# Ledger of designs, part 38: designed miniproteins, single chains, continued (5)

Each design is a single chain, and the fold is of that chain. pLDDT is the mean over its residues in the fold that is shown.

## One batch from the design tools (miniprotein)

Design m17292
Fold by ESMFold2-Fast:
Structure m17292 (fold): chain A 82 residues (1-82)
Amino acid sequence: MDEERKLRVVKEAAALVAKAYPDVPRERILEAGWRASVYYDPSLSFEENLERIGKAIAGYLDDPSLAPGPAPTAAQLEELAA
């Protein structure tokens, strides 16, 4: 399912960003990852989605105002963290 593929890409992008930003709390990275999931495109490759979402996460960490949407629920963060 596209949702499962999206979740996998977001999880891997968040993990890569966490390695680059070791001083940023994990919850903040996961929240940025959930918000960046809007950039997922099922017509693109896994690697293209990974790059797009990773860049969006890094951008949101640098400027949180670029991620307006509602905050993720605890359940959404737990699913992304698993």
Scores: mean pLDDT 75

Design m17293
Fold by ESMFold2-Fast:
Structure m17293 (fold): chain A 79 residues (1-79)
Amino acid sequence: DIHEEANKIAQEYLEKGYSVEEVEKLLEKLKEENSKEKVIAVVEALYIAALVKGDKEIEELTKKYLKELGAPESLLSTL
């Protein structure tokens, strides 16, 4: 399931941490290999995880990606 995979990535980020460069590379690869819907789900999960962790750099990066990918209005209202 798309959301289950997205949540696993977010959990790994919460436990291990990712750099801005690692997140950018991950999202770029996901954009090439997956549907826009799956990429949005991963970015959303990472955004929420960044908020929980207090990681401002990843928060702003994921927020930017959500806007660029044209995420649903209901999701964008949480940014």
Scores: mean pLDDT 77

Design m17294
Fold by ESMFold2-Fast:
Structure m17294 (fold): chain A 63 residues (1-63)
Amino acid sequence: MEAERELARRIEEALRRSPPTVEANAAVAAEFAPAYRELARQRGVGAGEGLRGGNPLRPLPPP
C-alpha cells in the first residue's frame, strides 16, 4: 500500500520535473520499471498487472 503510493508519487514528480519529451518519459519509465516488478512480486498479484501491457507508467491497481 505505502510503497505503491510512494512509487506513484515519485513517478509523478519525475515527470513533472522532466521536459515533456518522449525520451525523458521513456527514461522515467525505465528507471521505475524494476520497482514496479518488485512491488508486484511482493504483493503476489502476478506478472499480468502493471507492466504486462508494456505500459510501465500505468498506475498500480488499488487494493
Scores: mean pLDDT 64

Design m17295
Fold by ESMFold2-Fast:
Structure m17295 (fold): chain A 113 residues (1-113)
Amino acid sequence: SMKEEEEKKKKMAEYLLLTLEGAKLVIEEGASKEELEKLAKEAGLPEEVAKKAAEAAVELAKYLLENPEKIPEILEQFEEMIKSIKDPFLKELKEKILEALKEVLKAVLEKVK
């Protein structure tokens, strides 16, 4: 159903936001997977999703710190993915996701220089 598809997109956007915010915390503050899982649960994610978001955040942070030259390609691919979302009610989430991504990329660039 359209309603189920839209709810799925909103939950995916929230998952991406928490993953990006978590990656920034790993890069800037050395946050642990356990700390990120707790924050995701406090943000209202189910335990299984919170674990996946925390794991994704740690892996993303590690990958970006080891491969800073990949940042332009990652940004381009992510912007194309966000532009494919046509739901006007997701506009606020799209803007927050893009801002969170840019903050993660800034944190990486500051750490590797």
Scores: mean pLDDT 77

Design m17296
Fold by ESMFold2-Fast:
Structure m17296 (fold): chain A 62 residues (1-62)
Amino acid sequence: SWLDDAIGIVQGQIDNTKKKLDDLKKQYDKNPSDDLKNEIDNTEKSVKDLNDQLGHLKDMKS
């Protein structure tokens, strides 16, 4: 269904964004910078927004 497809897409986006966040945090641990901290903060916000979207989609299915 379109809803199952949408859930799968958002789940994939969350997984990819979390991997990016982990990589950014590892980079920050090795060489801290304000630009990298800002990118980490923005990426954490993206993960939160995607999880909120995923929750809404799952609620529509249940």
Scores: mean pLDDT 88

Design m17297
Fold by ESMFold2-Fast:
Structure m17297 (fold): chain A 93 residues (1-93)
Amino acid sequence: SLDDIRKEALKKAEELLKKHNINPDKKVKILPYIQNLFDLPKEVTLVEFIALAYELKEQGRNYFAGMLISELLKQGFVTVADELEKEIPKPVP
């Protein structure tokens, strides 16, 4: 179910951040096009943003999960982006 996917995604996000001793409450700035795509506010917590990436991956939306990883990398969340790239398959051309 969607509720089960969201619970698992949040748990994975929390475990990733705990593993690297990164504050889950750090803010991620959301660009307007991403706000429109996912019905997000201007800022979310890092844990919420990572949970969305895991949710999108579980739904087979790997292209959109990849967009979120790229945004994390652009904002300096390099360790988080690297960990997510290990778990989220890149679209094969």
Scores: mean pLDDT 84

Design m17298
Fold by ESMFold2-Fast:
Order: structure tokens, then sequence, then C-alpha cells
Structure m17298 (fold): chain A 65 residues (1-65)
């Protein structure tokens, strides 16, 4: 679900994988059970840096739990 996708975005972003973090953030935006989780997933998908994607991915995971 959205929590798992957000966690994947956080892990990939922390590893410097911006493309992977964006893809996981996009998934979180589609499958999150909360509006807040979907919003953070979208922000991760739109992130300009891996660090930014990791932060929003973590927030998407927390909001989707």
Amino acid sequence: GGARAGEQAAKMGAAGDLAGARAAGHEASLVSPTDEGSRYGRLAAEARTAEEAARYGRLAAQASA
C-alpha cells in the first residue's frame, strides 16, 4: 500500500536514486489510503533532488500508516 511505496521512495532517495525515489513516490500518490499520503507521494514524484524525494517519501509513508 501507500506506506510501503512511501518507504521505498525514502530508501531510494536516501541511496541517491532520484529516478527510483520519484517512481516510488508516484506509486505512493496512487495507492495511499489518505489524502495527505497521496499529496506527499506526489511531492516525492516531483522532487528535484534525491534528498527531497527521501523526505517526502518518508512523510508519505507516515501519513499512509
Scores: mean pLDDT 84

Design m17299
Fold by ESMFold2-Fast:
Structure m17299 (fold): chain A 91 residues (1-91)
Amino acid sequence: MERALRAVEEAVARAETESGAERLEGPRPLGRTESGGYAVVALLRSKKTGKLLAVVAVAGDSEEETGKLTAEENERLRKEYGTSVVGVTVE
């Protein structure tokens, strides 16, 4: 959990500094898988283009379960915002 939170926070800080992105949400946990995996998400908006960007970090023993957890959020973001998702994986 802590490594994923840190990875998302660092990616958000870089986007804010380098790309002029605005943090809208997160980092927040999306949930846990049955195998003890987890996902963390943050949502940003580019001040230049108005585009939304989601930063996601995932960890778990089951890629299938972790993939299901993130797929639901990706589907929500695509329907609501048409957002591209940038994944950050941690061991």
Scores: mean pLDDT 68

Design m17300
Fold by ESMFold2-Fast:
Structure m17300 (fold): chain A 97 residues (1-97)
Amino acid sequence: SKEELIEFIKKNYEKIKSFVENTDPEALDELVEKILNSPNATKEQLAIAALIMILRDPSVTKEQLKEWIKKNSKRKLTDEEIDLIVDVVYEFYEKNF
């Protein structure tokens, strides 16, 4: 649910931010690729991949992030599921919670 995803990001935002700041770019690319190539990726895992993307490149727009997930995720997601993941990620990114 949206509430479960919000609570997950709220709990893990600072850890993910710290991980991005302290991890080699190549290792971050490998983690993101691993998540996107998993047909069984959880919404939480996809939210982590989305957060890594926006934390590394703040110029990425909400629309670009939605298109990127739709194009690259091996898990079949509805547009509503993609919107949920991206909207939650951007809300936390903009507010730095």
Scores: mean pLDDT 84

Design m17301
Fold by ESMFold2-Fast:
Structure m17301 (fold): chain A 89 residues (1-89)
Amino acid sequence: SHSLFEEALALLEQLPVDVAAEVLEDLARRHGIGLRYELQRLVDALPAPAPALRAALRRGISEPAADPVPSFNGATRLIVEALRRALAA
């Protein structure tokens, strides 16, 4: 949903760039095309350019996807949950 997408953007802005980059790379490496598409949409929607996050996403997608593609709602929720865990650590 748009609400989850907006939450993911806010979480990415709150995280240190290095931590956000690690989360994006890990998610892109583990998951299929649908989640990789949502990660690209999030990075593209950031208000400021994020070259480190774009580089991390490129590194993650260089490997074959390990997991099946979740639904679009499932993809965004999974991203939000991963970012929330990183922020809480």
Scores: mean pLDDT 75

Design m17302
Fold by ESMFold2-Fast:
Parts: structure tokens; C-alpha cells; sequence
Structure m17302 (fold): chain A 115 residues (1-115)
């Protein structure tokens, strides 16, 4: 059951990234992941999912959906500042969101291989 849940959410996150999902869809999915992993007794995975959802939500609140997506997809804080005209605080927030998403994906992949 745990391996099936991990596979489901890994596939869902990959699909969201491939299909250019809205930032709100990403936030909603991360909140579902956090709740489900809390129920499974995986507090670290739940914490990373919550952190990622909060950081992406802050970007949406500051920039709106379209610009939040562009900033989140920028490869570096420098690219976000130069090409999208965001301030350093917003570029740093996007970097933290990308790092939180990366940590979650690594943790989920590790747990999937462990099962």
C-alpha cells in the first residue's frame, strides 16, 4: 500500500511538471501529499511537502499564477531578476521553493526504492 501511494504521487508530480500545471494545482497536490504522508507515518516527507506548498503559495500571492510559474521555472535567482524583473527577495523565495520541491522528490524516490 505504501509503495502504491509513493508511485501514485511520484507519477502525479511528474505529470504536473510535464503538463505545465498551474502553480495552484502544484500547491493543492503538495497539500494532499502532506496529509497522506502524515497518515502513513512519514513526518519528514509530509514536512517537505508542506514547506514546498507554502513557498509556492507565497509566490502566487506576490506575483499571481502566470508570473509565479515563470519565476519558479527560472533556472537561477539571477535569471529571474534579469529576465523577469523580480526583486532579490522574490528570486530567493522561488529558489527556496525549487529546493524544497527537489528535496521532496529525492526523499520520495529514496523511499520508493527502499520499499
Amino acid sequence: KEKEVLEKYLQRLADLLERRATPQEIVDTLREIAEEFEKLGWPEAARYAREASELVQKLIDKLGDEKALEVLRAPSPEDAMEKLGVDPETAELAQRAREALGRLMVLLSEKYQEL
Scores: mean pLDDT 77

Design m17303
Fold by ESMFold2-Fast:
Structure m17303 (fold): chain A 99 residues (1-99)
Amino acid sequence: MEEEKKVEEKLEEIVEEAIKNNTLEAYKKAAIEIARLLGFSEESIKILEEELEKAKTLEEVELLMQIIGHATLEGKEITKEGIEEELERVEEKRKKYLE
């Protein structure tokens, strides 16, 4: 749809601005803006904001961005439990491979 093309262009602009600023706060802001643009509910956005506030590294923000992408592809809402489960899954995989 034509609306989807405009969403893709806005996603690119948000990502480019975050990369240009290259700060933890800019990446957190980009994650929220991307989730809003993808049509997540205000409840899902609030949960994401709370989890992003706890993120202290860029890698943690990137993991939350991957969770947003996965939820979008699956047509699922963002939940606190879902975020915790995915973060634990990624950490277990990392420990297994020592990376």
Scores: mean pLDDT 73

Design m17304
Fold by ESMFold2-Fast:
Structure m17304 (fold): chain A 107 residues (1-107)
Amino acid sequence: MVKEKLKKAFMKGYNGDEALKKKALATIKKAFPRISDNTILADVKEIVNLIKEDKAKEAAVVIKSVYNYFINIGNEKAAEAFMELVGYEAKKEQVPESKIEELFSYL
């Protein structure tokens, strides 16, 4: 049940703190050591902006693409960390719960 795993990781990030954000960034950087924190955070912010702009279906396509990429290369921890960062940024940008529920309907 991929949808349930995605939701759990997202909500862990959504209810997370700065320490969780730093750990998630470090986990992704282990998979991509040449990518900066700013690049990872910019990509996550673009996904969150799609959710804020009522483009939840488009956001879900991008999320599944990135998540499945990490799963396919055997890095489940990076896949979970990516979802935690999306959830954390959604909370920081005060995305309404109704828009998060709409996103989850497309996962």
Scores: mean pLDDT 83

Design m17305
Fold by ESMFold2-Fast:
Structure m17305 (fold): chain A 55 residues (1-55)
Amino acid sequence: MNADEQAGADGGREGALAAGLTGEAVERSSKGGAMIGKQLGGRAGYELGYRASAG
């Protein structure tokens, strides 16, 4: 995973945890965030992944 994908993955994971999600939901949010990070860059991936996962 490159730095942009990792930043997106971190955003999705942290957003899901902030929303009180666990297990598979956190993993899916992390994967979604990684895809956003790959497509839009790390900063945008983190921000959008977090917001999409946190609610």
Scores: mean pLDDT 78

Design m17306
Fold by ESMFold2-Fast:
Formats: structure tokens, sequence, C-alpha cells
Structure m17306 (fold): chain A 64 residues (1-64)
């Protein structure tokens, strides 16, 4: 599962757990792969297992 997080994360945050991204950075939106708001279940899964795999501009890509 892939999430796109609109945040102030940088390329130095690649490898960061999603839970740490959510606590340390300003996060504006958590979106699914299609650009819709992520479901509660998707966010909960990312909080437990998700990692930042890529950062481009203001978007961090998270894999779960």
Amino acid sequence: MTLKVVSNATKEDIGLPFSVLMSRHVVLDVLDEEGNPASREEVDAAMQKGFVVEVEGNIATVEV
C-alpha cells in the first residue's frame, strides 16, 4: 500500500517510520495512491508498518 503525505519532509527523511514523520513534521494531507484522503484503516496500518521511501518536493511517499 502506498500513501502520499503532503509535508515539510526532506530527502533526509527517507527511511523514516511513518509514525515519526507524523510526529516530527508539519503534515497537511495524507493521501492514497490516487490522491484521495487516506482511510482510517490505511493510516492506522502506516502508523504501525509504514516507512518513507521517497520525497519529491512537498510530497513524501510512504510504503506499508
Scores: mean pLDDT 86

Design m17307
Fold by ESMFold2-Fast:
Structure m17307 (fold): chain A 80 residues (1-80)
Amino acid sequence: SKLEELKKELEKLEKELAALEQAVADIKRRTDVLNINDAITALYKSDTEASKAFKKAVEDKKKNLQAKIKELKEEIEKLE
């Protein structure tokens, strides 16, 4: 059914968002808690334009996933 297909798509997007949030949390934990100095943590904690662009891209991806999840939840609610 259309409702079942939408619920499967919602589950997929929620898993993608959770994976993105976990990846960001891992980078922050490496930087702030573990003091691991590798290329990713160095990029994340730097004040360069590349660091700002990286952080913006991550934030934009998260916001886009959150927006799609919201729209899909609203569509599911209309069918219930």
Scores: mean pLDDT 76

Design m17308
Fold by ESMFold2-Fast:
Structure m17308 (fold): chain A 113 residues (1-113)
Amino acid sequence: SLLDRLREAIEAGDLEAAVEVLYEILAREDPALAREVSREEVREALEEELPVYKEAVARAGTSVASEIATRLLYIGAELDYELARADPSASAREKVRAFVRRVLAELVLSTLE
């Protein structure tokens, strides 16, 4: 899956591969936003969100509390993305950052399966 390819790229430290997978997910889920952003902007969003992602992965599935936290992280990221997408004053950069955060939260959630 695209999420498995994204996980593998991030774990390998291959940011170029991770950006390409993220852009493919973006182009499928939000083609209008994909037309407004560059791969470099996706990369900047990924680099900004990676520290939060790494901390979330390290604690995911270690307890019932951490599982609840992982699910809440995903719900919050999905809400933030939908709010940014619906906001006409939000920049394409803000929207792509919210999108990347949501995809990374989904990737953390996938570790519970």
Scores: mean pLDDT 85

Design m17309
Fold by ESMFold2-Fast:
Structure m17309 (fold): chain A 100 residues (1-100)
Amino acid sequence: SELKKIEEEAKLQVLGYFIQLRRENPEAKPEEILKEIEKAVKKFLEEAKKANTEEAKARAKGVEEGLKEVKEILSKPEEELEKELERILEEMREKGLELE
């Protein structure tokens, strides 16, 4: 239960970072946004592997699922993208997670 919550929160943090990057860089191409997220995810996964705790493994799984969802969202038509972003923001709000 607690580890699953950590996994879900880590996933939402990746999705939130995706939304933040898009808002700060509205002219950036999808491929440029994805590349920055992939860099952050790779660094996190390397640090999590070194820590080798149950919590780190749960966060790593959440981060990997978050990256997968970003790739799926970016593969959708632009009209569906805004609806997906709104859904993510609502889920983050319901779980008390904020992006600054």
Scores: mean pLDDT 80

Design m17310
Fold by ESMFold2-Fast:
Structure m17310 (fold): chain A 89 residues (1-89)
Amino acid sequence: MKKIEGKLSVTLDASGRLTLTIEVSVDEPLTVEIWMEDAAGARPLTAVVLREKKKVVTLDLPAAGEVTIRVKSVDTGQLLAEETITLAP
């Protein structure tokens, strides 16, 4: 299988809303799952379809502390991008 590589930029606002900018080199629409991992474990947050090479997604996060956001292909399970962020207590 071809390795797909992506980039992830994360911005958290004062209301706890997380803005993800996902940039992936795709030739066709790609369905991805956005996952969050913290001290309680890994869980899915949402799924999005990437029709363009760049997608902006806004998520509401109730979590505080250190979390890792991962973007995975639904079809292959391949990790496309990850970012670790610190949420204010």
Scores: mean pLDDT 69

Design m17311
Fold by ESMFold2-Fast:
Structure m17311 (fold): chain A 70 residues (1-70)
Amino acid sequence: DAAAEAARAAAQARALFDLAVRELEKVGSPEQAREFRERAEAAARADPAGAATVLRDLTSEIAQAVQELK
């Protein structure tokens, strides 16, 4: 079921995004973490169907920011 698969992918993307934001806060950038949350919410409002892809892209960007701050 494509709809159930899409819902699962979206839930997984959100969980990974939340984990990445938490790591960003731990390494000393709560302001960037807040900006990423705002971007994720704005993207979800603009294109709910593309939310999983946007969350994966933002999670990758957060991972790079975490590495730069370490």
Scores: mean pLDDT 81

Design m17312
Fold by ESMFold2-Fast:
Structure m17312 (fold): chain A 93 residues (1-93)
Amino acid sequence: MEEIELVKEAIEEAEKKVKELEKKHKLSEEERRELLAQGTGYIIAQKGLEELALAAAGMVLLGLDPEVLDSEERREELAKAAEEIARKKEAEE
């Protein structure tokens, strides 16, 4: 689907930004994954696709392939997972 191509482009763009940050700061694998997920979600959200942005962020956080986003049911599950992870982190701050 065209949306999967959009997600792949967003991941590539976010990955370039994460690599720039890695040059200035030493990042753990977890921190790198979180920044990649945030960047990917942000890029997609800027295009007005907020639901896809949350699902894509969840996909990146869980280390899954973009092909899982072909299903609306899986998108909802991934968006919910991303939201739960974000809430848990806010509660720990």
Scores: mean pLDDT 78

Design m17313
Fold by ESMFold2-Fast:
Structure m17313 (fold): chain A 99 residues (1-99)
Amino acid sequence: DPIEKLRAAAEAGDVEAVRKYAEEVLKTNSPENTKALIELAREAVERGHLDIAEVLADAAGKSTNKELAIEAVSVRMLVLAERIAQEIKAENPQAPVRV
């Protein structure tokens, strides 16, 4: 089951494996599997694994089911917002030049 492989890879933080298995899930062209990609992406956001969440949301957004693809776009927007917030927060305490 490619969804179970995706869950294991996501829990391990293996972005490369997540991308590979997400492509396999997308090729099944199943609304049920696409919904599982969206749910895994939301869980990855909650765990702070934004690279994984982005890959999963991108894969779900390529679904032939337009309603699920729109839902995936909303998750991708959340991932991008959180990623930007993390970058700003990381840059701010590391800013060596203060003007």
Scores: mean pLDDT 77

Design m17314
Fold by ESMFold2-Fast:
Structure m17314 (fold): chain A 97 residues (1-97)
Amino acid sequence: APPVVLSPEAEREIEEGVTISLAYMKLALGEVPDEELVKKVREILEERNRYDLLEEFEKEVERIKKLSEEEKLELRKEAAKNNVRVSEVMEKKEKEK
């Protein structure tokens, strides 16, 4: 069934969905999203009154931020041990799952 209504609000919802997906994708990769991206996600979730998701998102950001320092050390150790770049270690990690 084709969409009957294409409003600027619908375009905004799609853009907001992409923004949230990008932030969660970065968290899934063990990266801390940019401060601007985090702010945008917070504003979107707060505007939608999804305080439950907002709290979960902030906890995940803080958890990954704390883990990212330890993960950086682990990635450096793996890269040095195998004499490869950090980017290659990350690619292998993605293939393991």
Scores: mean pLDDT 70

Design m17315
Fold by ESMFold2-Fast:
Structure m17315 (fold): chain A 90 residues (1-90)
Amino acid sequence: MREQAEAYYRGALNAIGMTELLTRAAQESSLERSPELVDRARESIAGGRQMVDQLESLDPELGRQMRDRLDAVAARAEAVGAELLAALAA
């Protein structure tokens, strides 16, 4: 039980960090490469949501904290994705 909560917590942290890294890379990359990096960030967010859901079932308070953090990085990734889509359409 404790080891499972720790594994999900680490999984959520890794997803958050990877999403932040991929989102930054998308902002700093060429328009040709940026959409692929945004898609990878979205995959990281999806995986992170699964980890957070499992963590919240075992540790509701920690799960909620990690959900808030994941939602914040997800919002940033979606904002970057929208900006890149607008730039590609121009």
Scores: mean pLDDT 84

Design m17316
Fold by ESMFold2-Fast:
Structure m17316 (fold): chain A 93 residues (1-93)
Amino acid sequence: SEVALEVLELARRLLEDFDDEEARARAAELAPKLSEEERQIFEEAVAEQRPRADALAAQPELTPEQRREATRALLLEAIRIAEEKIRKRAEEE
């Protein structure tokens, strides 16, 4: 849905700037409007990144900057996967 795609775009904005109050407020307004199925898609996209998150956690010698960059890349990939699944769902309906 358009709502789910807007939520994913707001998530991308928040990964670039965690202090984006406008994006945070808009995401809070839209999150309750997501369907159960759309929430499940988001959860599954994050779960697909678990092996990469575990591998990152196993690297204790990463600098804080390297760890933040790697975590951001992982979350951006989860957002990309969720967006692809939402778009494919719309095509099937």
Scores: mean pLDDT 78

Design m17317
Fold by ESMFold2-Fast:
Structure m17317 (fold): chain A 77 residues (1-77)
Amino acid sequence: SEVEKQFAEGKAKFIEWAKTQSKAELQARLAQLQAQIAEADAYLAANPDLPPEVRQRLELGRDMLRELAAYLQQLLA
């Protein structure tokens, strides 16, 4: 999909950005991503009656955030 293509390009840029950042800046960005993931999870839990198409898009967005967070966790390990 176009969203997946845009995310793949965005992730590549994110990886290049991450290579230029200090450990402290990477830790701060990881904390922000974790907060955004927690907010997305809370929203999905609070809204069980979302239309399936809306739920699927929100879950995809959350999973993209998780992928970026996982990359930073690996980089910081």
Scores: mean pLDDT 87

Design m17318
Fold by ESMFold2-Fast:
Structure m17318 (fold): chain A 83 residues (1-83)
Amino acid sequence: SNLEKAKEAHAKAQAALAAGDREAARKYLLEAATHYLSTFLPEEDARRIAELAVRGWEAYQEGDFARAEELGAEAERLYREAL
């Protein structure tokens, strides 16, 4: 199921974060978010929203809170349009 795939990807993301592997963590967070959102959205919308969410997380980690909020707002807009 999409939820099981999201769970597996999230576990891999946590392992990558614990290892300090930022690139692997990003990849697995994107996979997890995409699989999770694909449980209730079309796959193309899920991918677009997941990419914005991961970019927002990256901006937040870099201390760019304004960019994180901008990306979060765009993700929410796309989510509402997909419903």
Scores: mean pLDDT 85

Design m17319
Fold by ESMFold2-Fast:
Structure m17319 (fold): chain A 79 residues (1-79)
Amino acid sequence: GLHPALVAAIRASGLSPEQVAKTLAELEKVGDELTARVAAAKTDDERRRLVDEGTKRSLDILEKNAGPDVAATFKRLTD
C-alpha cells in the first residue's frame, strides 16, 4: 500500500474526496505495475531503472493532481 504520510499529505492538500480517490488509485496502479515488473526483472540494473521510472511517474501524478508540496513530500519519503 501507499505510505501513510503520503496518504495524509494528499488528503490535507485541499483536493475533493473524488480527486483524492482518483490520485490514490493512480498511485496504487503505478505501484502494482512496478511490483510486477520488478518481480520479473532479471538484473539489479533493470530493477533500479524500473524503480526510478516508477518514482518519476508517481511524482508526475502528484504534481499534476495534488501540487508541488505533496510531490516534495513523496520525494522525501523515497530518498
Scores: mean pLDDT 83

Design m17320
Fold by ESMFold2-Fast:
Structure m17320 (fold): chain A 97 residues (1-97)
Amino acid sequence: MEEEIDEGMALIAVGVARLMIERGKVEEARDFAKRMAELLKKQGKTKAAALVVVETARLLAEAGHVEHARELLEHGLELFKDDAEAVARLEAELAEL
């Protein structure tokens, strides 16, 4: 299904962000995730875009970069403001920080 392909693309983006975080490129990882989410959202791939934001924010928080995780989730809230399901998921992730 197309949704499965979109999820694969999102997971590749998350993998790249994780590598950036592991190499100390924290701001680059945050900004990369923001750009990828915006591109996926523009293509109508809202679930894939939200996955990139949520999973990258979790990786940032787990690495101790809580403020970068918060900034990414807040960017996601503005990007997905028209999608109630995505907003609810992002608000839940912010509450866990």
Scores: mean pLDDT 84

Design m17321
Fold by ESMFold2-Fast:
Structure m17321 (fold): chain A 77 residues (1-77)
Amino acid sequence: SALAQARELVRRGEELFAQKRYEEAVELYTEAVRLLTAANKAQPSPEVQAALEEAIENLQRASSALYQEKKRQIELE
């Protein structure tokens, strides 16, 4: 199911985030948000909605971490 696929993408994204592989984490979270948004539009449920909110929060955190890492690189110059 789209929910199961999206949950696996979020789990893998969390592993990449823990490894500081932020660009790859952003890619996986973006795909999870895409799948869950489509699933929520087709057949909304509390479970899909919760998974979508989690994926969006993870995407925002990973995007912020990526920005901070790039900023840190500039500040070291």
Scores: mean pLDDT 87

Design m17322
Fold by ESMFold2-Fast:
Structure m17322 (fold): chain A 71 residues (1-71)
Amino acid sequence: SVAEEIAEAERRLPESIAKLSKLPSVTPETLELALEAYRAGLEAARRGLPDEEIRRLEAEFRERLAAVLAE
C-alpha cells in the first residue's frame, strides 16, 4: 500500500542522510534543500494527491539532489 511505501521510505531516510553527509562536497544546507523536496513528495503521497503532482515533486527532488552531488 502507499502508506507502507511511505513508512519504508521514512524508515530508510536517516540512513540515506548519514551516507550523503559523509561526502565532503555535501553541506547540511544543500542536503536540507533536497530533503525538503523529498519530504514534500512523501506528504503529497500521504495526502493522496494525483500521481502527476507526486511525479513533479519527485522531479524537483532529483534536480536538487543532482545539484548537491555536482558541487
Scores: mean pLDDT 74

Design m17323
Fold by ESMFold2-Fast:
Structure m17323 (fold): chain A 86 residues (1-86)
Amino acid sequence: SAREARAQEVAERIRPKAEALEAGTASREEVLEAARIRIDYLEELLEERLAAENLPEEERRAAEERLAALREQHEKKVEELAKALE
C-alpha cells in the first residue's frame, strides 16, 4: 500500500542514523535530522487525513488542532534533544 511504502521510505532514511546511534558514532546533526524526519512523517500522515474528500468540518478542525499540538510537542522535544547534545 502507499502508506506502507511511505513508512518503509521513512524507515530507510532513518536506518543509517539509527545504526550510527546504536554503534555510538552518531553525530549531533544525525540525531537531530532523524528527529525532524519523524516529525515530518507525522505531519504528512495528518495532512493526508485533512486532504480527504468530504471530511466533516468538526473532524477537520480536530485534525488541525492535533497537528498543531503534535508539531509544538515535537519542536519542544527537538529543542530539548539539541540542548542535551551541546
Scores: mean pLDDT 75

Design m17324
Fold by ESMFold2-Fast:
Structure m17324 (fold): chain A 81 residues (1-81)
Amino acid sequence: MSFEEKVLNALETYAKEFNIDEKVKEELLKLMKEFTKEKDEKKRQEIYNKMIELIKKNLSKEDAAKLIAFLQYIYNEKLKL
């Protein structure tokens, strides 16, 4: 399984667990696909920040913290590639 597929499957699982709205889930998956394919570090950071803001606006503080921790892990793994 590719890194992209692994990450998208994990994000889909979190969306189901936290009962994330379908439109919010769609936007997060779109941003994650852009993030995994982005070659420019500055643009990757901008996409990451957009995902964080979307999560903070749409999820409870507890669920947002869990999903943000997952995104921080993914960001760090991408930096190693």
Scores: mean pLDDT 79

